# Ledger of designs, part 36: designed miniproteins, single chains, continued (3)

Each design is a single chain, and the fold is of that chain. pLDDT is the mean over its residues in the fold that is shown.

## One batch from the design tools (miniprotein)

Design m9220
Fold by ESMFold2-Fast:
Structure m9220 (fold): chain A 87 residues (1-87)
Amino acid sequence: MEDAEQLKRAVRRAMEDPEGWLREVAERVGRSYEDLVRRIETSEKAREVYEKLMELIERLYKKLEEKELNYEELLEEEEKLLEELAK
């Protein structure tokens, strides 16, 4: 598990640079950025997963800013959403 500071940096990056973050997600799930973006644009299901993932990122950032360390459940939800987005 990453340190809270490293995780906060990653979450902040996702919020400030959604394109850069989505490129990183594409690499993590073994897809091209263009393929992932097209999937989000053309699939209602993929778009819903993306919206939930963005909402979760915002929630995680708020918990980290408030110095709450009980964010393991949010990390597990993120992994599940990333797996769904990869399909």
Scores: mean pLDDT 72

Design m9221
Fold by ESMFold2-Fast:
Structure m9221 (fold): chain A 79 residues (1-79)
Amino acid sequence: LSEEQKNLLEAEALLVSARIDRVMALKDAQKGNKEAAEEGLKRLREILERVQSLNVPEDEKARMIAEIEEDIAEVEKAL
């Protein structure tokens, strides 16, 4: 795999992780477990930062960032 292909695969894997962390954080918020939900929110922000640092095509990167930002906003609303 090229370096660009490796970065894209890492970014896609991070997106999957973000989707899982979002679902888990929302469930924790619904149960009243604010601490666990805030830990999930922290992980989402770390994923966002990592994706922003990856050398991926601009259009793909913008799409991924927008999705993770929506995930973060949804969890923040639930807290």
Scores: mean pLDDT 88

Design m9222
Fold by ESMFold2-Fast:
Structure m9222 (fold): chain A 84 residues (1-84)
Amino acid sequence: SAAQRAALEAARREVAREVARKLRAIGIEIGIKLIEEGTDLKLALPDLNEEEAEELKELIEKLKKEGKSNIEILEEIEEKVEEL
């Protein structure tokens, strides 16, 4: 039902918010380094599914190519995780 889908989407957003908080807690440099070095994102962020992890990895690669700073990359990751 539509109500069940809405409840699942709400739960998904809660998980995304927790992941964003964990990224902040582990620190900018460590979080970005773990993602950038091809460490399995699911080991660092187990609440992400494969599609979400791939989307974040592609975003990081794009922002790095654009010459964004580590802080700017982290801010974009946090915003993207909240939207997942």
Scores: mean pLDDT 66

Design m9223
Fold by ESMFold2-Fast:
Structure m9223 (fold): chain A 84 residues (1-84)
Amino acid sequence: SEEEELQKLHQEAFLAKKEGKDIVPIYKKIVELMEKLVKQGEERAAKAKKEGDKQSYEIYQQGVDIAKKGLEKGKEMVKKAEEE
Protein backbone atom coordinates (compact mmCIF):
# COMPACT_ATOMS: atom_id res chain seq x y z
CA SER A 1 0.00 0.00 0.00
CA GLU A 2 1.01 3.66 -0.31
CA GLU A 3 1.10 3.88 3.52
CA GLU A 4 3.58 0.96 3.71
CA GLU A 5 5.67 2.58 0.95
CA LEU A 6 5.69 5.88 2.88
CA GLN A 7 6.86 4.09 6.06
CA LYS A 8 9.60 2.34 4.05
CA LEU A 9 10.76 5.66 2.54
CA HIS A 10 10.91 7.27 6.01
CA GLN A 11 13.03 4.33 7.23
CA GLU A 12 15.33 4.67 4.19
CA ALA A 13 15.66 8.43 4.85
CA PHE A 14 16.53 7.78 8.52
CA LEU A 15 19.23 5.26 7.56
CA ALA A 16 20.63 7.47 4.77
CA LYS A 17 20.82 10.46 7.15
CA LYS A 18 22.54 8.32 9.81
CA GLU A 19 25.11 7.16 7.21
CA GLY A 20 25.66 10.69 5.81
CA LYS A 21 24.21 9.76 2.40
CA ASP A 22 22.25 12.08 0.08
CA ILE A 23 18.68 12.23 1.39
CA VAL A 24 17.30 14.52 -1.37
CA PRO A 25 16.18 11.69 -3.75
CA ILE A 26 14.39 9.92 -0.86
CA TYR A 27 12.66 13.13 0.31
CA LYS A 28 11.54 13.83 -3.29
CA LYS A 29 9.94 10.36 -3.41
CA ILE A 30 8.24 11.06 -0.06
CA VAL A 31 6.86 14.35 -1.46
CA GLU A 32 5.52 12.59 -4.59
CA LEU A 33 3.86 9.87 -2.51
CA MET A 34 2.40 12.42 -0.05
CA GLU A 35 0.89 14.41 -2.96
CA LYS A 36 -0.75 11.19 -4.20
CA LEU A 37 -2.04 10.35 -0.69
CA VAL A 38 -3.53 13.86 -0.25
CA LYS A 39 -5.40 13.54 -3.56
CA GLN A 40 -6.69 10.04 -2.73
CA GLY A 41 -7.70 11.11 0.80
CA GLU A 42 -9.59 14.16 -0.51
CA GLU A 43 -11.47 11.90 -2.98
CA ARG A 44 -12.36 9.44 -0.19
CA ALA A 45 -13.48 12.26 2.14
CA ALA A 46 -15.67 13.81 -0.61
CA LYS A 47 -17.30 10.43 -1.29
CA ALA A 48 -17.99 9.78 2.42
CA LYS A 49 -19.52 13.27 2.76
CA LYS A 50 -21.76 12.66 -0.29
CA GLU A 51 -22.92 9.34 1.21
CA GLY A 52 -23.70 11.00 4.60
CA ASP A 53 -21.03 8.96 6.42
CA LYS A 54 -19.89 11.63 8.90
CA GLN A 55 -17.58 9.27 10.83
CA SER A 56 -15.64 8.16 7.72
CA TYR A 57 -15.56 11.77 6.47
CA GLU A 58 -13.98 12.97 9.75
CA ILE A 59 -11.40 10.14 9.72
CA TYR A 60 -10.45 10.77 6.05
CA GLN A 61 -10.36 14.56 6.53
CA GLN A 62 -8.05 14.14 9.56
CA GLY A 63 -5.81 11.93 7.41
CA VAL A 64 -5.77 14.57 4.65
CA ASP A 65 -4.86 17.33 7.15
CA ILE A 66 -1.97 15.23 8.53
CA ALA A 67 -0.81 14.36 4.99
CA LYS A 68 -0.89 18.04 3.92
CA LYS A 69 1.31 19.02 6.90
CA GLY A 70 3.70 16.17 6.05
CA LEU A 71 3.80 17.33 2.41
CA GLU A 72 4.68 20.93 3.40
CA LYS A 73 7.44 19.68 5.72
CA GLY A 74 8.72 17.28 3.06
CA LYS A 75 8.95 20.11 0.51
CA GLU A 76 10.86 22.24 3.05
CA MET A 77 13.28 19.37 3.77
CA VAL A 78 13.97 18.90 0.03
CA LYS A 79 14.67 22.65 -0.35
CA LYS A 80 16.96 22.72 2.71
CA ALA A 81 18.89 19.60 1.60
CA GLU A 82 19.36 21.02 -1.94
CA GLU A 83 20.75 24.27 -0.42
CA GLU A 84 23.45 22.33 1.51
Scores: mean pLDDT 81

Design m9224
Fold by ESMFold2-Fast:
Structure m9224 (fold): chain A 86 residues (1-86)
Amino acid sequence: MKKEYDEVLKKLEELAFEIVNTDDPTRRGLLNREMVDLLNSMSDEVKGLLAKHYNVPLFTDDPRERALSIGFLISKVINKAEEELK
């Protein structure tokens, strides 16, 4: 579990850094879709660990709220990557 969490965290950070560093809107769109797909493929437990790492509330009470939490996580991951590049 922790090893899977670390690998997912690294992949999200790599995708976020590519998003921040690309000027191609098409490439940026594809990278954003890859992040959404990655987050949708993960267990709620792994999502909970990611939410703690990025200091994001995880909406697990309702399946509809989970979709919203995914968007919020993506935004937070990209913002963190922007901060680290400064």
Scores: mean pLDDT 73

Design m9225
Fold by ESMFold2-Fast:
Structure m9225 (fold): chain A 95 residues (1-95)
Amino acid sequence: SAEKYVAEKLVVIGFEEDSKLYLNIIKTSTSSSERLLAAQKLKKEVENLKNFPKTPEITTVLQTTEKELKEILKTETNPEVKNVIELTIQTIKET
């Protein structure tokens, strides 16, 4: 129980750190290849996080990530990057 709680907390912290890094690359990199790789890595992190029980903490970080990705979609011009972002948003919305 206590060990499980600590593991779940560390997973959320790791996701917050990774998502900040990947979101920043997607927002700021002039390389579409770098943005695509960051988007793919972020999608995988979202998929991994969704394997854990739905806690308020997990729900909050996923909702924050969804909001940031929706903002990125307004300015992203590369079709492959847009597609990975849209799939990531869909993954977040799935119950």
Scores: mean pLDDT 87

Design m9226
Fold by ESMFold2-Fast:
Structure m9226 (fold): chain A 70 residues (1-70)
Amino acid sequence: SLVEEVVELAKEKIKELIQEGKSKTEIFEAVNQAVEEYANEHGVDEKTYHKEIWPKVLETFNQIYQEYSP
């Protein structure tokens, strides 16, 4: 599903940027941009994005960042 694709994109980007030594703010900004662009390119409306996609992305960010950035 699109939600699963977006979550996987977020996971990959977060891990890459942590390994590159980016700050939490830089990682969050880059992931947000990538996810938003992907959703827009696939015709996701704002309501669906905030209800179905954004909460999963935020959850993914919090989980992975805690795991890879002690």
Scores: mean pLDDT 78

Design m9227
Fold by ESMFold2-Fast:
Structure m9227 (fold): chain A 96 residues (1-96)
Amino acid sequence: HMEEEIRRAAEEIERLLEENRDDLIALEAELSMARMYLFVEKVPDEVVEEVRRMLEEGRSIEEILRKLVTEHKLSIKVAKTVVLYVELERQIEELK
């Protein structure tokens, strides 16, 4: 079911960010991998910008993932990677 996949993806994002909270090298490695994946999948910059805006507005990761899958027709893996990419950028910026 889509809701279970969304919940699991959100939990995976939150776990990765928490496990690597203070590890700048690990966060930058994950950011680089996410960036490459989004480039290969040809995800438009406008989608990344929309996710950044939604996170700034305080929307939950689950709400954002649901929107990406239902409205933008992204696979759950691509949607998860977009959200992870933006969250990694934010966490890295806070450490610098």
Scores: mean pLDDT 86

Design m9228
Fold by ESMFold2-Fast:
Structure m9228 (fold): chain A 80 residues (1-80)
Amino acid sequence: SIIDLLKKMPKEKLDIFQQVVAELYRAGVPQEKIDEFLIGLLKLIIEKGENITKEELLKLKGVGEKLAEIILKAIKEASS
């Protein structure tokens, strides 16, 4: 489950995930849209952390240029 994945995440990767979710809500992205890519995004964060590329984000279901840019900004802010 997503909860089990979150419990096993290192703090640094959990901080990235929390910052991304916060920025998506701040940008007004609907929950239905977030749900389309949430598991894929979580897996990318677990595997690559701050090293996620825009190209990898664009391969996630429902993620276009605008969402990829929001997510990348959040990752950079969490990694600073």
Scores: mean pLDDT 83

Design m9229
Fold by ESMFold2-Fast:
Structure m9229 (fold): chain A 77 residues (1-77)
Amino acid sequence: SAALNNQLQAIEQQLQNIKQQSASAVDTDPLFLQLDEIEKQILQLREAHPEAAEQLLKLDNEVGVLSLQLAVKKVLP
C-alpha cells in the first residue's frame, strides 16, 4: 500500500541520516541506539506485513551493515 511504502521510505531516510552522521560523529553510542530502535520497527513491520518481507529484509541488512561499520570505527578510529 501507499502508506506502507511511505513508512519504508521513511525508515530508509532515517538510515541515510545515520550514515551521514556517522561520517562526522565523535560519539557513536547515540547512533547505535537509533539503529536498535529502527531494527525493532523493521521486525514489527515484518510480522504485520509479510507481503513486504523482501523490502524489510533489505532494510534490516542495511541496519546490520551500519552497525558493523560503527563498531569497526569505534575499535579502529
Scores: mean pLDDT 82

Design m9230
Fold by ESMFold2-Fast:
Structure m9230 (fold): chain A 82 residues (1-82)
Amino acid sequence: SAIDKIKEIFENVKKRVLKWADEKGLSEEERQKLLEIVDEAYKEGIKAANDALAQGMSDEEAVNKALEAFSKKYNEKLKELK
């Protein structure tokens, strides 16, 4: 399903973010903030996918809408870390 695919993508993003944070020597506080941002972006992605499916869009279109919503929220929250 679209939701299962989005969950798979989320877990892969989370693993990549944690690996990147470890390689860059980020503090535990900075790592937790990044994980919170990923979680918030994921929730927006799931909402966008559910909205798309409710409108009769395909699973592929729903996944694409989820990725767009995720990217928008993720970039927005990263800018707030200043």
Scores: mean pLDDT 82

Design m9231
Fold by ESMFold2-Fast:
Structure m9231 (fold): chain A 89 residues (1-89)
Amino acid sequence: VLYGYTADLPKEKKEKLLELLERALELEEELKKEVEERGEKGLTLAVFLSEEDGKIVEERSEDKSVTVAEVFLKALKENKVVAAYESKP
């Protein structure tokens, strides 16, 4: 699924997305442990960005060695363009 974004995300939507991303990050960690216990590897968190936002995320990841989810959380706090995380149908 492709998400829309804005440079100036409304405050209330930004807070809601930040909360959802933090929750998704915790679920990712728990799912990773479950997968490892089953004797297999693999867990993917899917997030979609525009080309411009993707470059910003990549640059921050390279500079600080942070995960994609952490870079999205920072972008939300700084009122930058953000992608909404959503599960596939």
Scores: mean pLDDT 48

Design m9232
Fold by ESMFold2-Fast:
Structure m9232 (fold): chain A 98 residues (1-98)
Amino acid sequence: MKSIEELIEEIERNGLTDELLSELIKLVAPDRKDGLLDLEEVRKLIRLLEPDVEFSDEEVEELVKKYDKDGDGVLDKSEVGELIGELLAERLGRERQA
């Protein structure tokens, strides 16, 4: 499995593909076969993508609620992809403002 840094570089180069999204999900939920992420797994994913930014439990829960279209407390692969896209766009915005 690729490192998180290698995955981010590939996403920045090629965009967020289904394969790269699947590799990110495997990093935080290796035993998940359904492609669903709960709140704790989403928190791990956010921490991997934004290690220098401290997200509170409330901020993580708000992000989950934003993309949790079904209101079931878990994100499917499509919803996870939307969340990752938002986080990477925010990260690139911060890097380009510095």
Scores: mean pLDDT 71

Design m9233
Fold by ESMFold2-Fast:
Structure m9233 (fold): chain A 86 residues (1-86)
Amino acid sequence: SIEEKLDALKDEARARIEAGEDPDKALEAFVKKVKEEFGLSDFDAELILGIARIVRAVLRLEGKSELEAAKAALDKAKELALKILK
């Protein structure tokens, strides 16, 4: 299913962050792979990435760890991608 493939891509991005990759680069790579696999428009890809970046920034300002903020941003990116791809 689309959801299972999105979960696999999210888990890959999460593993890269846990291995020490820059969370922003991992978020960009996740959105790029979703675009390549499912055919998201440039506009939708930019929108998803922008919102995910805002989520990460807000949670970091609220005192969440970098890993917690990055995981929440990935969850939000997956949620938005799933809604758009319906």
Scores: mean pLDDT 88

Design m9234
Fold by ESMFold2-Fast:
Structure m9234 (fold): chain A 81 residues (1-81)
Amino acid sequence: SDADKFGDLAREVFEKLVEIALRAEALEDEEAKQRLMEEARRIDVELQKVLNSDASDAEKTKRLEELLERAERLMEEAKRI
């Protein structure tokens, strides 16, 4: 169902953000750390907006899929450092 997919996507985005934060804290490169943390914060703000919006489950699901893609790209960047 859309509700099940919504919940799974939200959880995946949250889990990626936690992993990104842990990887960023381990970095000695302060510029890279700050960049990763700032982008992760922007994704988290958008995640909270989606969760608190009056949008339909289908619209929220689409927005969460976009946020998951952003989090996945940010995770790949973090892994290369």
Scores: mean pLDDT 84

Design m9235
Fold by ESMFold2-Fast:
Structure m9235 (fold): chain A 102 residues (1-102)
Amino acid sequence: SELVEKIEELYEEVRPQMGPESQELLDRIVEVVREAAREAEANPEMPAEELRDRLLARIEEVVQAHFAAHPDTPAEQRALLTAFLGRLADLIEEWRAKLEAA
């Protein structure tokens, strides 16, 4: 999956800049993305928008659970996570567009 390849490249770039708790969040997000890519391959009839919305909802759940568990996350770590999530959202939109075109 091109989405999985691109997210793994982003993960390798960003993960070393983060503390252990933020690294755990990145690990979980990558797992969620890999699962979504497999779901798309298993369900070729599912609309691209539905696959995207389900993936974004799962990421939101994981992110909210992480910050609930780590309320004292430093501002620099929150900024890095916000930047990562923005780049991830762009990759997910590219993935949606490619699924729609297929």
Scores: mean pLDDT 85

Design m9236
Fold by ESMFold2-Fast:
Parts: C-alpha cells; sequence; structure tokens
Structure m9236 (fold): chain A 79 residues (1-79)
C-alpha cells in the first residue's frame, strides 16, 4: 500500500539520520542527497495516494523534520 511504502522510506531516512554523525563530510553529503531523494519519492507517492489530507500532512511533517535534523547535523560536521 502507499502508506506501507512511505513508512519504509521514512524508516530508511531515519536510519540515514542515525548514521550521519559518524560519517565523513563526503559520506554525510552523499547521505543527505540520498535522504532528499527518498523524501522526494515518498512525497510523490503520498500526493498520488488516496490517504486523507490529515495523514498526508502528518507524513510530510515527519519527513520534513528528519531532513531538517539531518541538515543541522551536516551543518555541524561542516563547521
Amino acid sequence: SPLEEIEEIIKEMEAIRAQLPSLSVEEAQAAMRRAVELGRKAAQILLDSDLSDEEKQELLQRMEAILQEMGAILHELLA
């Protein structure tokens, strides 16, 4: 189902976020690009899905939060 596909993508994004602080700068940048691509794929599945507007908003917010946290970690690694 679209929900199961999105949840699996979110799980992969969370795993990438968890690994991020232990990566080299180059690996962290590649990981961030991967997470952005995953978020884009999940957002497309979500928008094309028959999920409620409330469920869509919740899932989008969860993905945005992960990407924001990853961006903050990457910023610290680059400092």
Scores: mean pLDDT 87

Design m9237
Fold by ESMFold2-Fast:
Structure m9237 (fold): chain A 72 residues (1-72)
Amino acid sequence: MTGLSDEQQQAAFRAVQEGDRLVWDLIYNKNVPGTDALIEGLRKAAELLEKAGLTDMAELFRENARLIEEIR
């Protein structure tokens, strides 16, 4: 119901940004397939979200990574 605090919102934004940066680096600099890069990015974002205390969001990102890995 209540939104995240400013600190938690900033942490969530940074987590997503770091995941996105990893995806781009893996695709363009390390020639990793897009699906594999996306899985790594989601896992990175989940790790950072969990460190920020955003456990529910971290679990959602981990579950999305698992689902993508399962269907490829």
Scores: mean pLDDT 79

Design m9238
Fold by ESMFold2-Fast:
Structure m9238 (fold): chain A 90 residues (1-90)
Amino acid sequence: MTPEEIAEEALKRAYSLPDNESEIGKTEEGIYYVSSRLPEYNRVIGIASPNEEAVKKYEENIPDVLAMFPEDELIEIAEGVYLAVGKIPK
């Protein structure tokens, strides 16, 4: 799977997480990902990249990223780093 596809899958996982929880993982292909559920922002996110340090950096700065992308979106936020954003229903 591509980093874009992994970001979308990470977003799907985020919908099933407890509030204020994050899951960090790595695929068999070596793509790193983060899934986070952020009820204070009414958002879920998935981040994916072959660069582990980039994924960790963006996970720590999620509030700043969410301020730029308030709607449902799949974007390349940096070279080879993909972010998927969804809204929490209710």
Scores: mean pLDDT 76

Design m9239
Fold by ESMFold2-Fast:
Structure m9239 (fold): chain A 81 residues (1-81)
Amino acid sequence: SLEELKKERKELGKEFSELIEELKKLGADGATIAAYIEQYGALQAEFDAAVAAGDVEKAKATLERMRELIEEVRREKEKLE
């Protein structure tokens, strides 16, 4: 359901914000951080548009792309630890 997807998106947003703060603490490159924030913002806008349109399949697909980005950010963090 869209309500379940919205809840998952909210949790992913919290996780992304926490990962970005940890990257900053570890001295990650500012351009890399900016690129991740831009990518996440674009996916967030796409998710919100899909939800507004009632497009469950597009919302779900966008949420999967958000998860992939978070995994990429986690891998970047692991390289700096």
Scores: mean pLDDT 87

Design m9240
Fold by ESMFold2-Fast:
Formats: structure tokens, sequence, C-alpha cells
Structure m9240 (fold): chain A 82 residues (1-82)
């Protein structure tokens, strides 16, 4: 699934990031994958992406990367409340 692969690449970039730009690039890739899953009503892809982002929050050693992952989860929760 291309959308899930995009999210996986974004999470890897986010967790391995050494610069704020790399954190932002990773977060953007994840955000785009989430948006595509929601637009396509691909519930299975969305569930997979949510689990990947939750794991990123748990495993991130960089506080900025952790905060970015937390913000992504918050964004998903707000979209799903609608």
Amino acid sequence: NEVVEKAEKGVKKLLEAKTDDEINDGALEISLAIHEAIENKDIEALKKIIELVKKAVETAKNPKAKAAAENLLKGIEEELKK
C-alpha cells in the first residue's frame, strides 16, 4: 500500500532526523499519508498509519521528533472527531 509506505518513510525520516528540516520533512510525509488515507476512506491504511505514529511517539529519542509525532496523533484525533 503506497500510502502506508509513505507513512513508514516519513516515520523513519522523523526518527532518524538530525535537523529541524528533516523532522519537518518526515512529519509532512506522514501528514500527507494520513490525508490520503482519510480522503480515500482507506480505514485499514489509516489504522496502520496511526499505529506507526503511536510507535514513533513511544520510541522517539529526540524530543522534537516525539513532539512532532504527538502533534500528528492530535491532528488525526481532531479529524476523526468530525
Scores: mean pLDDT 83

Design m9241
Fold by ESMFold2-Fast:
Structure m9241 (fold): chain A 74 residues (1-74)
Amino acid sequence: MRAKRLALTAAIIGATEAGYSLTADQVKALREAVEKAPLEEIPEAIGEALRKMGFSDEVVEAAVEGARKALERI
């Protein structure tokens, strides 16, 4: 539970650092993707959700990298 929340938070920070502030609805979609995925697949699930929402590869990679680094520390 805590690990999934940390990965989601890190992904949101990564996207924001890449220049994009996520809306509440976009954050909800990411949270749903993270909740459905096993821990090992969370970075991939985040990437898929962001691509489906039309975000650029740069934003997707920043969010995925953020989530991956958060999970490596747990």
Scores: mean pLDDT 80

Design m9242
Fold by ESMFold2-Fast:
Structure m9242 (fold): chain A 93 residues (1-93)
Amino acid sequence: SADELYQKAVEALLRGDTDKAIEYAEQALKERPDDPRVYYTLALAYARKGDKEKAIEAANKAIELGHPRKQEVEALKYALEGDEEKAFEAMKK
């Protein structure tokens, strides 16, 4: 199921297996293409891999789809863009 694939993506990310986290997240999105939790996991995985562009794209999609931790996702996005002031402001809101 999409929820099982999402859990596997989170577990892979926690183990530091970034490539497996991306793989499971992409599979979860094939079953449920509008899950903001999966996009946030994907943003974190791409950030860890150093792919700032893909991380920002995934973070924007998580925000667009209404992630419940919008402030944390925005803070990650601004940090990836190098805007420490906006990252700090996002965490305050």
Scores: mean pLDDT 81

Design m9243
Fold by ESMFold2-Fast:
Parts: sequence; structure tokens; C-alpha cells
Structure m9243 (fold): chain A 94 residues (1-94)
Amino acid sequence: SMEEKKEEVLKKLKKALETFVEEVKSNNYDPRVARSLARTFVHGLKELTKDLSKEEQLEVVEEVKEYVKEIIKDPEILKMFLEALEELEREIRE
């Protein structure tokens, strides 16, 4: 079902985000590394969701934003990921 496809994409994105957060930690929370990884993550999200409807893409972005808030404790890094996701959300709505 389409719902099962969305859940599979979400599972992959959550695992990718966990990996990216570990990379940020391993680079001592370097803001340049964090910005690069946030952009790479958002690009990957866009590619993984390209076959979903606009509505489903927005649902995935919202779920990912909630997970980002849960796992990223550094406020500057959190802001970078949320801003990148909000920019993607605006692109999808256009």
C-alpha cells in the first residue's frame, strides 16, 4: 500500500538521520560539517520521497522534523536541520 511505502521511507530516513548526527558528533559539532550534512540529508529525503504525492511528502517532512527535535540536543545543529527541512517544505508546497 502507499501507506506501507511511506513508513518504509520514514524508517530509512530516521536511520540516515541517526548516522548523520553521529558524523556531526565525530566532527566535534563543527558548524560547516553540520550544514553540509543537513543539506545532504535533505537532498536524500527529497530523492527518497519523489514518488510520493505532495501530501505524503509533507507528512514525511513533518515526521522527520519531530524526530530531529527528539534526537538532536545541540540547539545550533537542531536549528540548521530544521531550517533546511522548512526550506524543503516550502519547495514542496510551491
Scores: mean pLDDT 85

Design m9244
Fold by ESMFold2-Fast:
Structure m9244 (fold): chain A 75 residues (1-75)
Amino acid sequence: MEEELEQLYEQSKKQIEELLKEDPETQQELLEELDERLEQAKKSIQNGDYISYSVQLFSMIAIVSEAYLKARQRA
């Protein structure tokens, strides 16, 4: 779980950085949101709240999807 979470975070971060290279303000905003979701996911694991953990995991995927959509709108 924690290793999979860290892998998802690293992959998501790289994708956001690449997709939003030309929009540093939006890039920073989404990276900060991603960091918040990572912290909440870690707290959920510590508390044994696997429903909250799953919600944070899907939220991280949604943030990457938002980066993709914003990149396409500016291309």
Scores: mean pLDDT 82

Design m9245
Fold by ESMFold2-Fast:
Parts: C-alpha cells; structure tokens; sequence
Structure m9245 (fold): chain A 80 residues (1-80)
C-alpha cells in the first residue's frame, strides 16, 4: 500500500496531486465512458483508504470532496 505510512493530511495531499495529474493528462482526450471509469475508480480508492487507514468522517469527506472537484473539472474540460 503506497499510503501505508502517510498521515490523513499526507493521504489527502497525495490524492489531490494524483487527481490533478489525471485531469491534466486525460482531460482533453478522455471519453464520457473513460471519465465515468475514472470517477468509479477514484471513489473506490477513497473508500478503500478510509477503511484501511481508519480515517475519520471529516477526513473521509475531504477525500470525497477532492474526487468530486476533480471529476467536475474533467467534465468541464471534455465539454469544451
């Protein structure tokens, strides 16, 4: 697990960095189906991190909000 030794704050920072990379890398070329798959995988990853790292509801909410913002940004770029 690449997040094994990370604090909740570090997990959030790593997730935000990864999500930004995905948006920049795939935003101009991703299909609607690919965006849906990215969204599903991102939320599944968050729920796994919440369970395995025993994150608080507050920390879990921050991770889910990061995913939501990234997916909204992806959808906006693809619509243009």
Amino acid sequence: DPYKDDSPEEILERLEYLLEYVVETYGKTATEEEIKNIEKTAYETVEELVKERKLSEEDAKKLREAVEKAIEKLKKIVEE
Scores: mean pLDDT 77

Design m9246
Fold by ESMFold2-Fast:
Structure m9246 (fold): chain A 81 residues (1-81)
Amino acid sequence: SMKEEQKKALAERTERTRRFLKEIVDLENQLKAEGKSEEEILDEIKRFVDERYQRGELDEAEYNALKSVIDIRKEKIKKKK
């Protein structure tokens, strides 16, 4: 049924997103271990996301969702004095 096809597509997309988020977490942990600032880490994560989008590995909705997460994290940094 179309509902089962939609569930499968959503599950596959969710798994791709989770794997990608794990790569981001691994990158963040590596950069933290190297003594990078939170701002430098977010800039590197943004570059990583932008490169994946340019290579066609992320669709527009996935890219926009990831950019929103980065923007939220940047706003939290701005609130720290």
Scores: mean pLDDT 78

Design m9247
Fold by ESMFold2-Fast:
Structure m9247 (fold): chain A 105 residues (1-105)
Amino acid sequence: MVPRPPRPPPAPLDEAGRLLLEAFRLYAKEHGLEDPRELEVAVERVRPGETLEEARARARALKDADPNTIATAVLDEDGRLLDFEVEGSEEARELLEEALRRVLG
């Protein structure tokens, strides 16, 4: 059950970002990873008139502002993955990529 907030979201992306984080945490828990339990992913989308580089820079700024945020994801207007970056072990990167594939298609 996904409770919908009373405010209208500017895009479905906000819900996708939350589902991505929850899927990542569940997936990490199934694989016995401790680090991802308190970790976050900065999810941003390209805004009208914005370049991929600008959206990526914004996601990186959010990541750099929060030490618990280890990854960034940039999506297009349809929620398709355009860019993905993660800091940490190769194993954590592969698990995040799998979680992204499951949530975003």
Scores: mean pLDDT 62

Design m9248
Fold by ESMFold2-Fast:
Structure m9248 (fold): chain A 98 residues (1-98)
Amino acid sequence: AMKTMDLSPEQRERLLELVRRFEAALSAKDYDGAIAALEELAATGNPELTALAYQQMADIYVKKKDYEGAIDYLKKAAEADPSMASSYQGLIEDLKAA
C-alpha cells in the first residue's frame, strides 16, 4: 500500500489502454486477446508489471483448465519479481493439489 509506481504520463496512458483491452477481452471470453494484452504489459520491462502480467496469464490458464500452463506462468512471475517468489510457490503447490 506504500509504493506509488512513478510512471510517466505516456506510460500511464499505455497501461490504461492495455488494461482496457485486457478487460474487454476477458468480458468477451477472448482469452487469446487477453493474453496478447498481458504479453504487451510484460514487455514494458518493469519487473512488478511483468510479474503482474504473468500472474494474470496464470489466472486465464486456470479458467481454461490448463493447470500446467498456469504453473509455468507463476514460475515466470516469480523470476520477474523474486520478492514475491514464496507467494507464487504457494499458488503453484495449490494448483498441483487441485
Scores: mean pLDDT 78

Design m9249
Fold by ESMFold2-Fast:
Structure m9249 (fold): chain A 88 residues (1-88)
Amino acid sequence: DREELYREVIRLSEELIEEVTPETAERLARLLEELGYDDLAELFRRVAEGELSDEQGKGIANSARLLALTELQDEEGLKELYEEIKNL
């Protein structure tokens, strides 16, 4: 179910923002590849391989959250994401 994949993207993106780990980044890459977002999946693979900084990894995770929340039409989640990023 595509909605379950988008919810998993949100969960793992939140985990990556708390702590950038190769395992979480690889799981995000696989989910995004399954959803057809190959370019975003490749960015998470680069995070997993240590090619991108933790700050870049968190930015990419927020982009994945925005995408998933938009596809799920989760207005409350979008408001929460906005409140988190506007103070960065």
Scores: mean pLDDT 87

Design m9250
Fold by ESMFold2-Fast:
Structure m9250 (fold): chain A 86 residues (1-86)
Amino acid sequence: ELEKLIEELARIGRKYAEEHPEWSLDEIDEKAVEELAKRGYDEEKVRRLVELRRRAEEELARLRKAKDEAGLEEVQRRALEEMKRI
């Protein structure tokens, strides 16, 4: 279930990003949450996954600016493990 939800979230988010290049990532994520909730997924669980991904992406962006390659790999690994626990 979780893996399928993550795949659907990524697919829907990519679709909206392609259709609406002017939208912010937050707007794309909100639309993806709305679509998944309409399909019967738990909205709170979807929002939790989106928030976890967003936090990881923000941390990765900061580490890339600092040129911390080891930190980048650690954040990606930790985010994946946390997502698996949802």
Scores: mean pLDDT 74

Design m9251
Fold by ESMFold2-Fast:
Structure m9251 (fold): chain A 88 residues (1-88)
Amino acid sequence: MIEEKIKELEERLKGFEYLAEQAEKRKKVHPQLIEEAEKEVEEVKELLEEAKEKKASKEDIERLEKLLERFEEILERLKKLAEEIKEE
């Protein structure tokens, strides 16, 4: 069910937010964390397209759009941090 997948993604988002904060505090980011964040962005995109095709509720679509934005923000933060570390 789309609602269950959204809840799972919301919980994974919390984990990624925590990991991003820790990476920023420690000035260390593992390439694997960036790869996993990229996979999460793709999964949210796929689920959002599925939700639109199945005509899911407006609330579910809005939740997925918000999840996509937040995962993309985390991915950008991690990539920026990795580039800053690489330049040191």
Scores: mean pLDDT 83

Design m9252
Fold by ESMFold2-Fast:
Structure m9252 (fold): chain A 81 residues (1-81)
Amino acid sequence: MKKEEAIKLAQEAKKLVEEVRERFRLGEATPEDLKRLEEAEKKAQKALEMGKQVGSSEAIKLAQEALKMAEELKREVFVKL
């Protein structure tokens, strides 16, 4: 149960970051996408904590990947003002 919850939360976070990244790539990003990115980071951090508590390497890996993508995207947005 808890492992499945952690994995699901990590997958949701990753999908949100991928969606926001795609919108930025297409030049369609809005201020709402920054809020979605923040939501994705919060979900990824929670999934990482849950994954560590339940020993889910899959959840940990997915959450770390989502966090790295979010950090990289924020860096790109900052540079491409």
Scores: mean pLDDT 80

Design m9253
Fold by ESMFold2-Fast:
Structure m9253 (fold): chain A 87 residues (1-87)
Amino acid sequence: TETYVVKGTVIGYVVEELPEGEVTLPLVKLSEPLPFVDGSSDVTVTVEIDGKVVLTVTADSAGNESAERHADAAVGAEVTVTVTVTP
């Protein structure tokens, strides 16, 4: 298992229309690019803004995916993106 941590800052918002309704999502400027991960690994991506988890996405090598979204963030808030790769 490998873990990568990338820092960033919230620079704005985008509004998306989903079947469950409108969702406001933070736009983030990263300090460095996210690591490239091959499709044969199980991957979990966790996004924290100002110490609060705002997005978690998990995809396994069998093609199962899940995502949770929490859209509360202020412009200028610190973002931490954690990518965990399990072979």
Scores: mean pLDDT 65

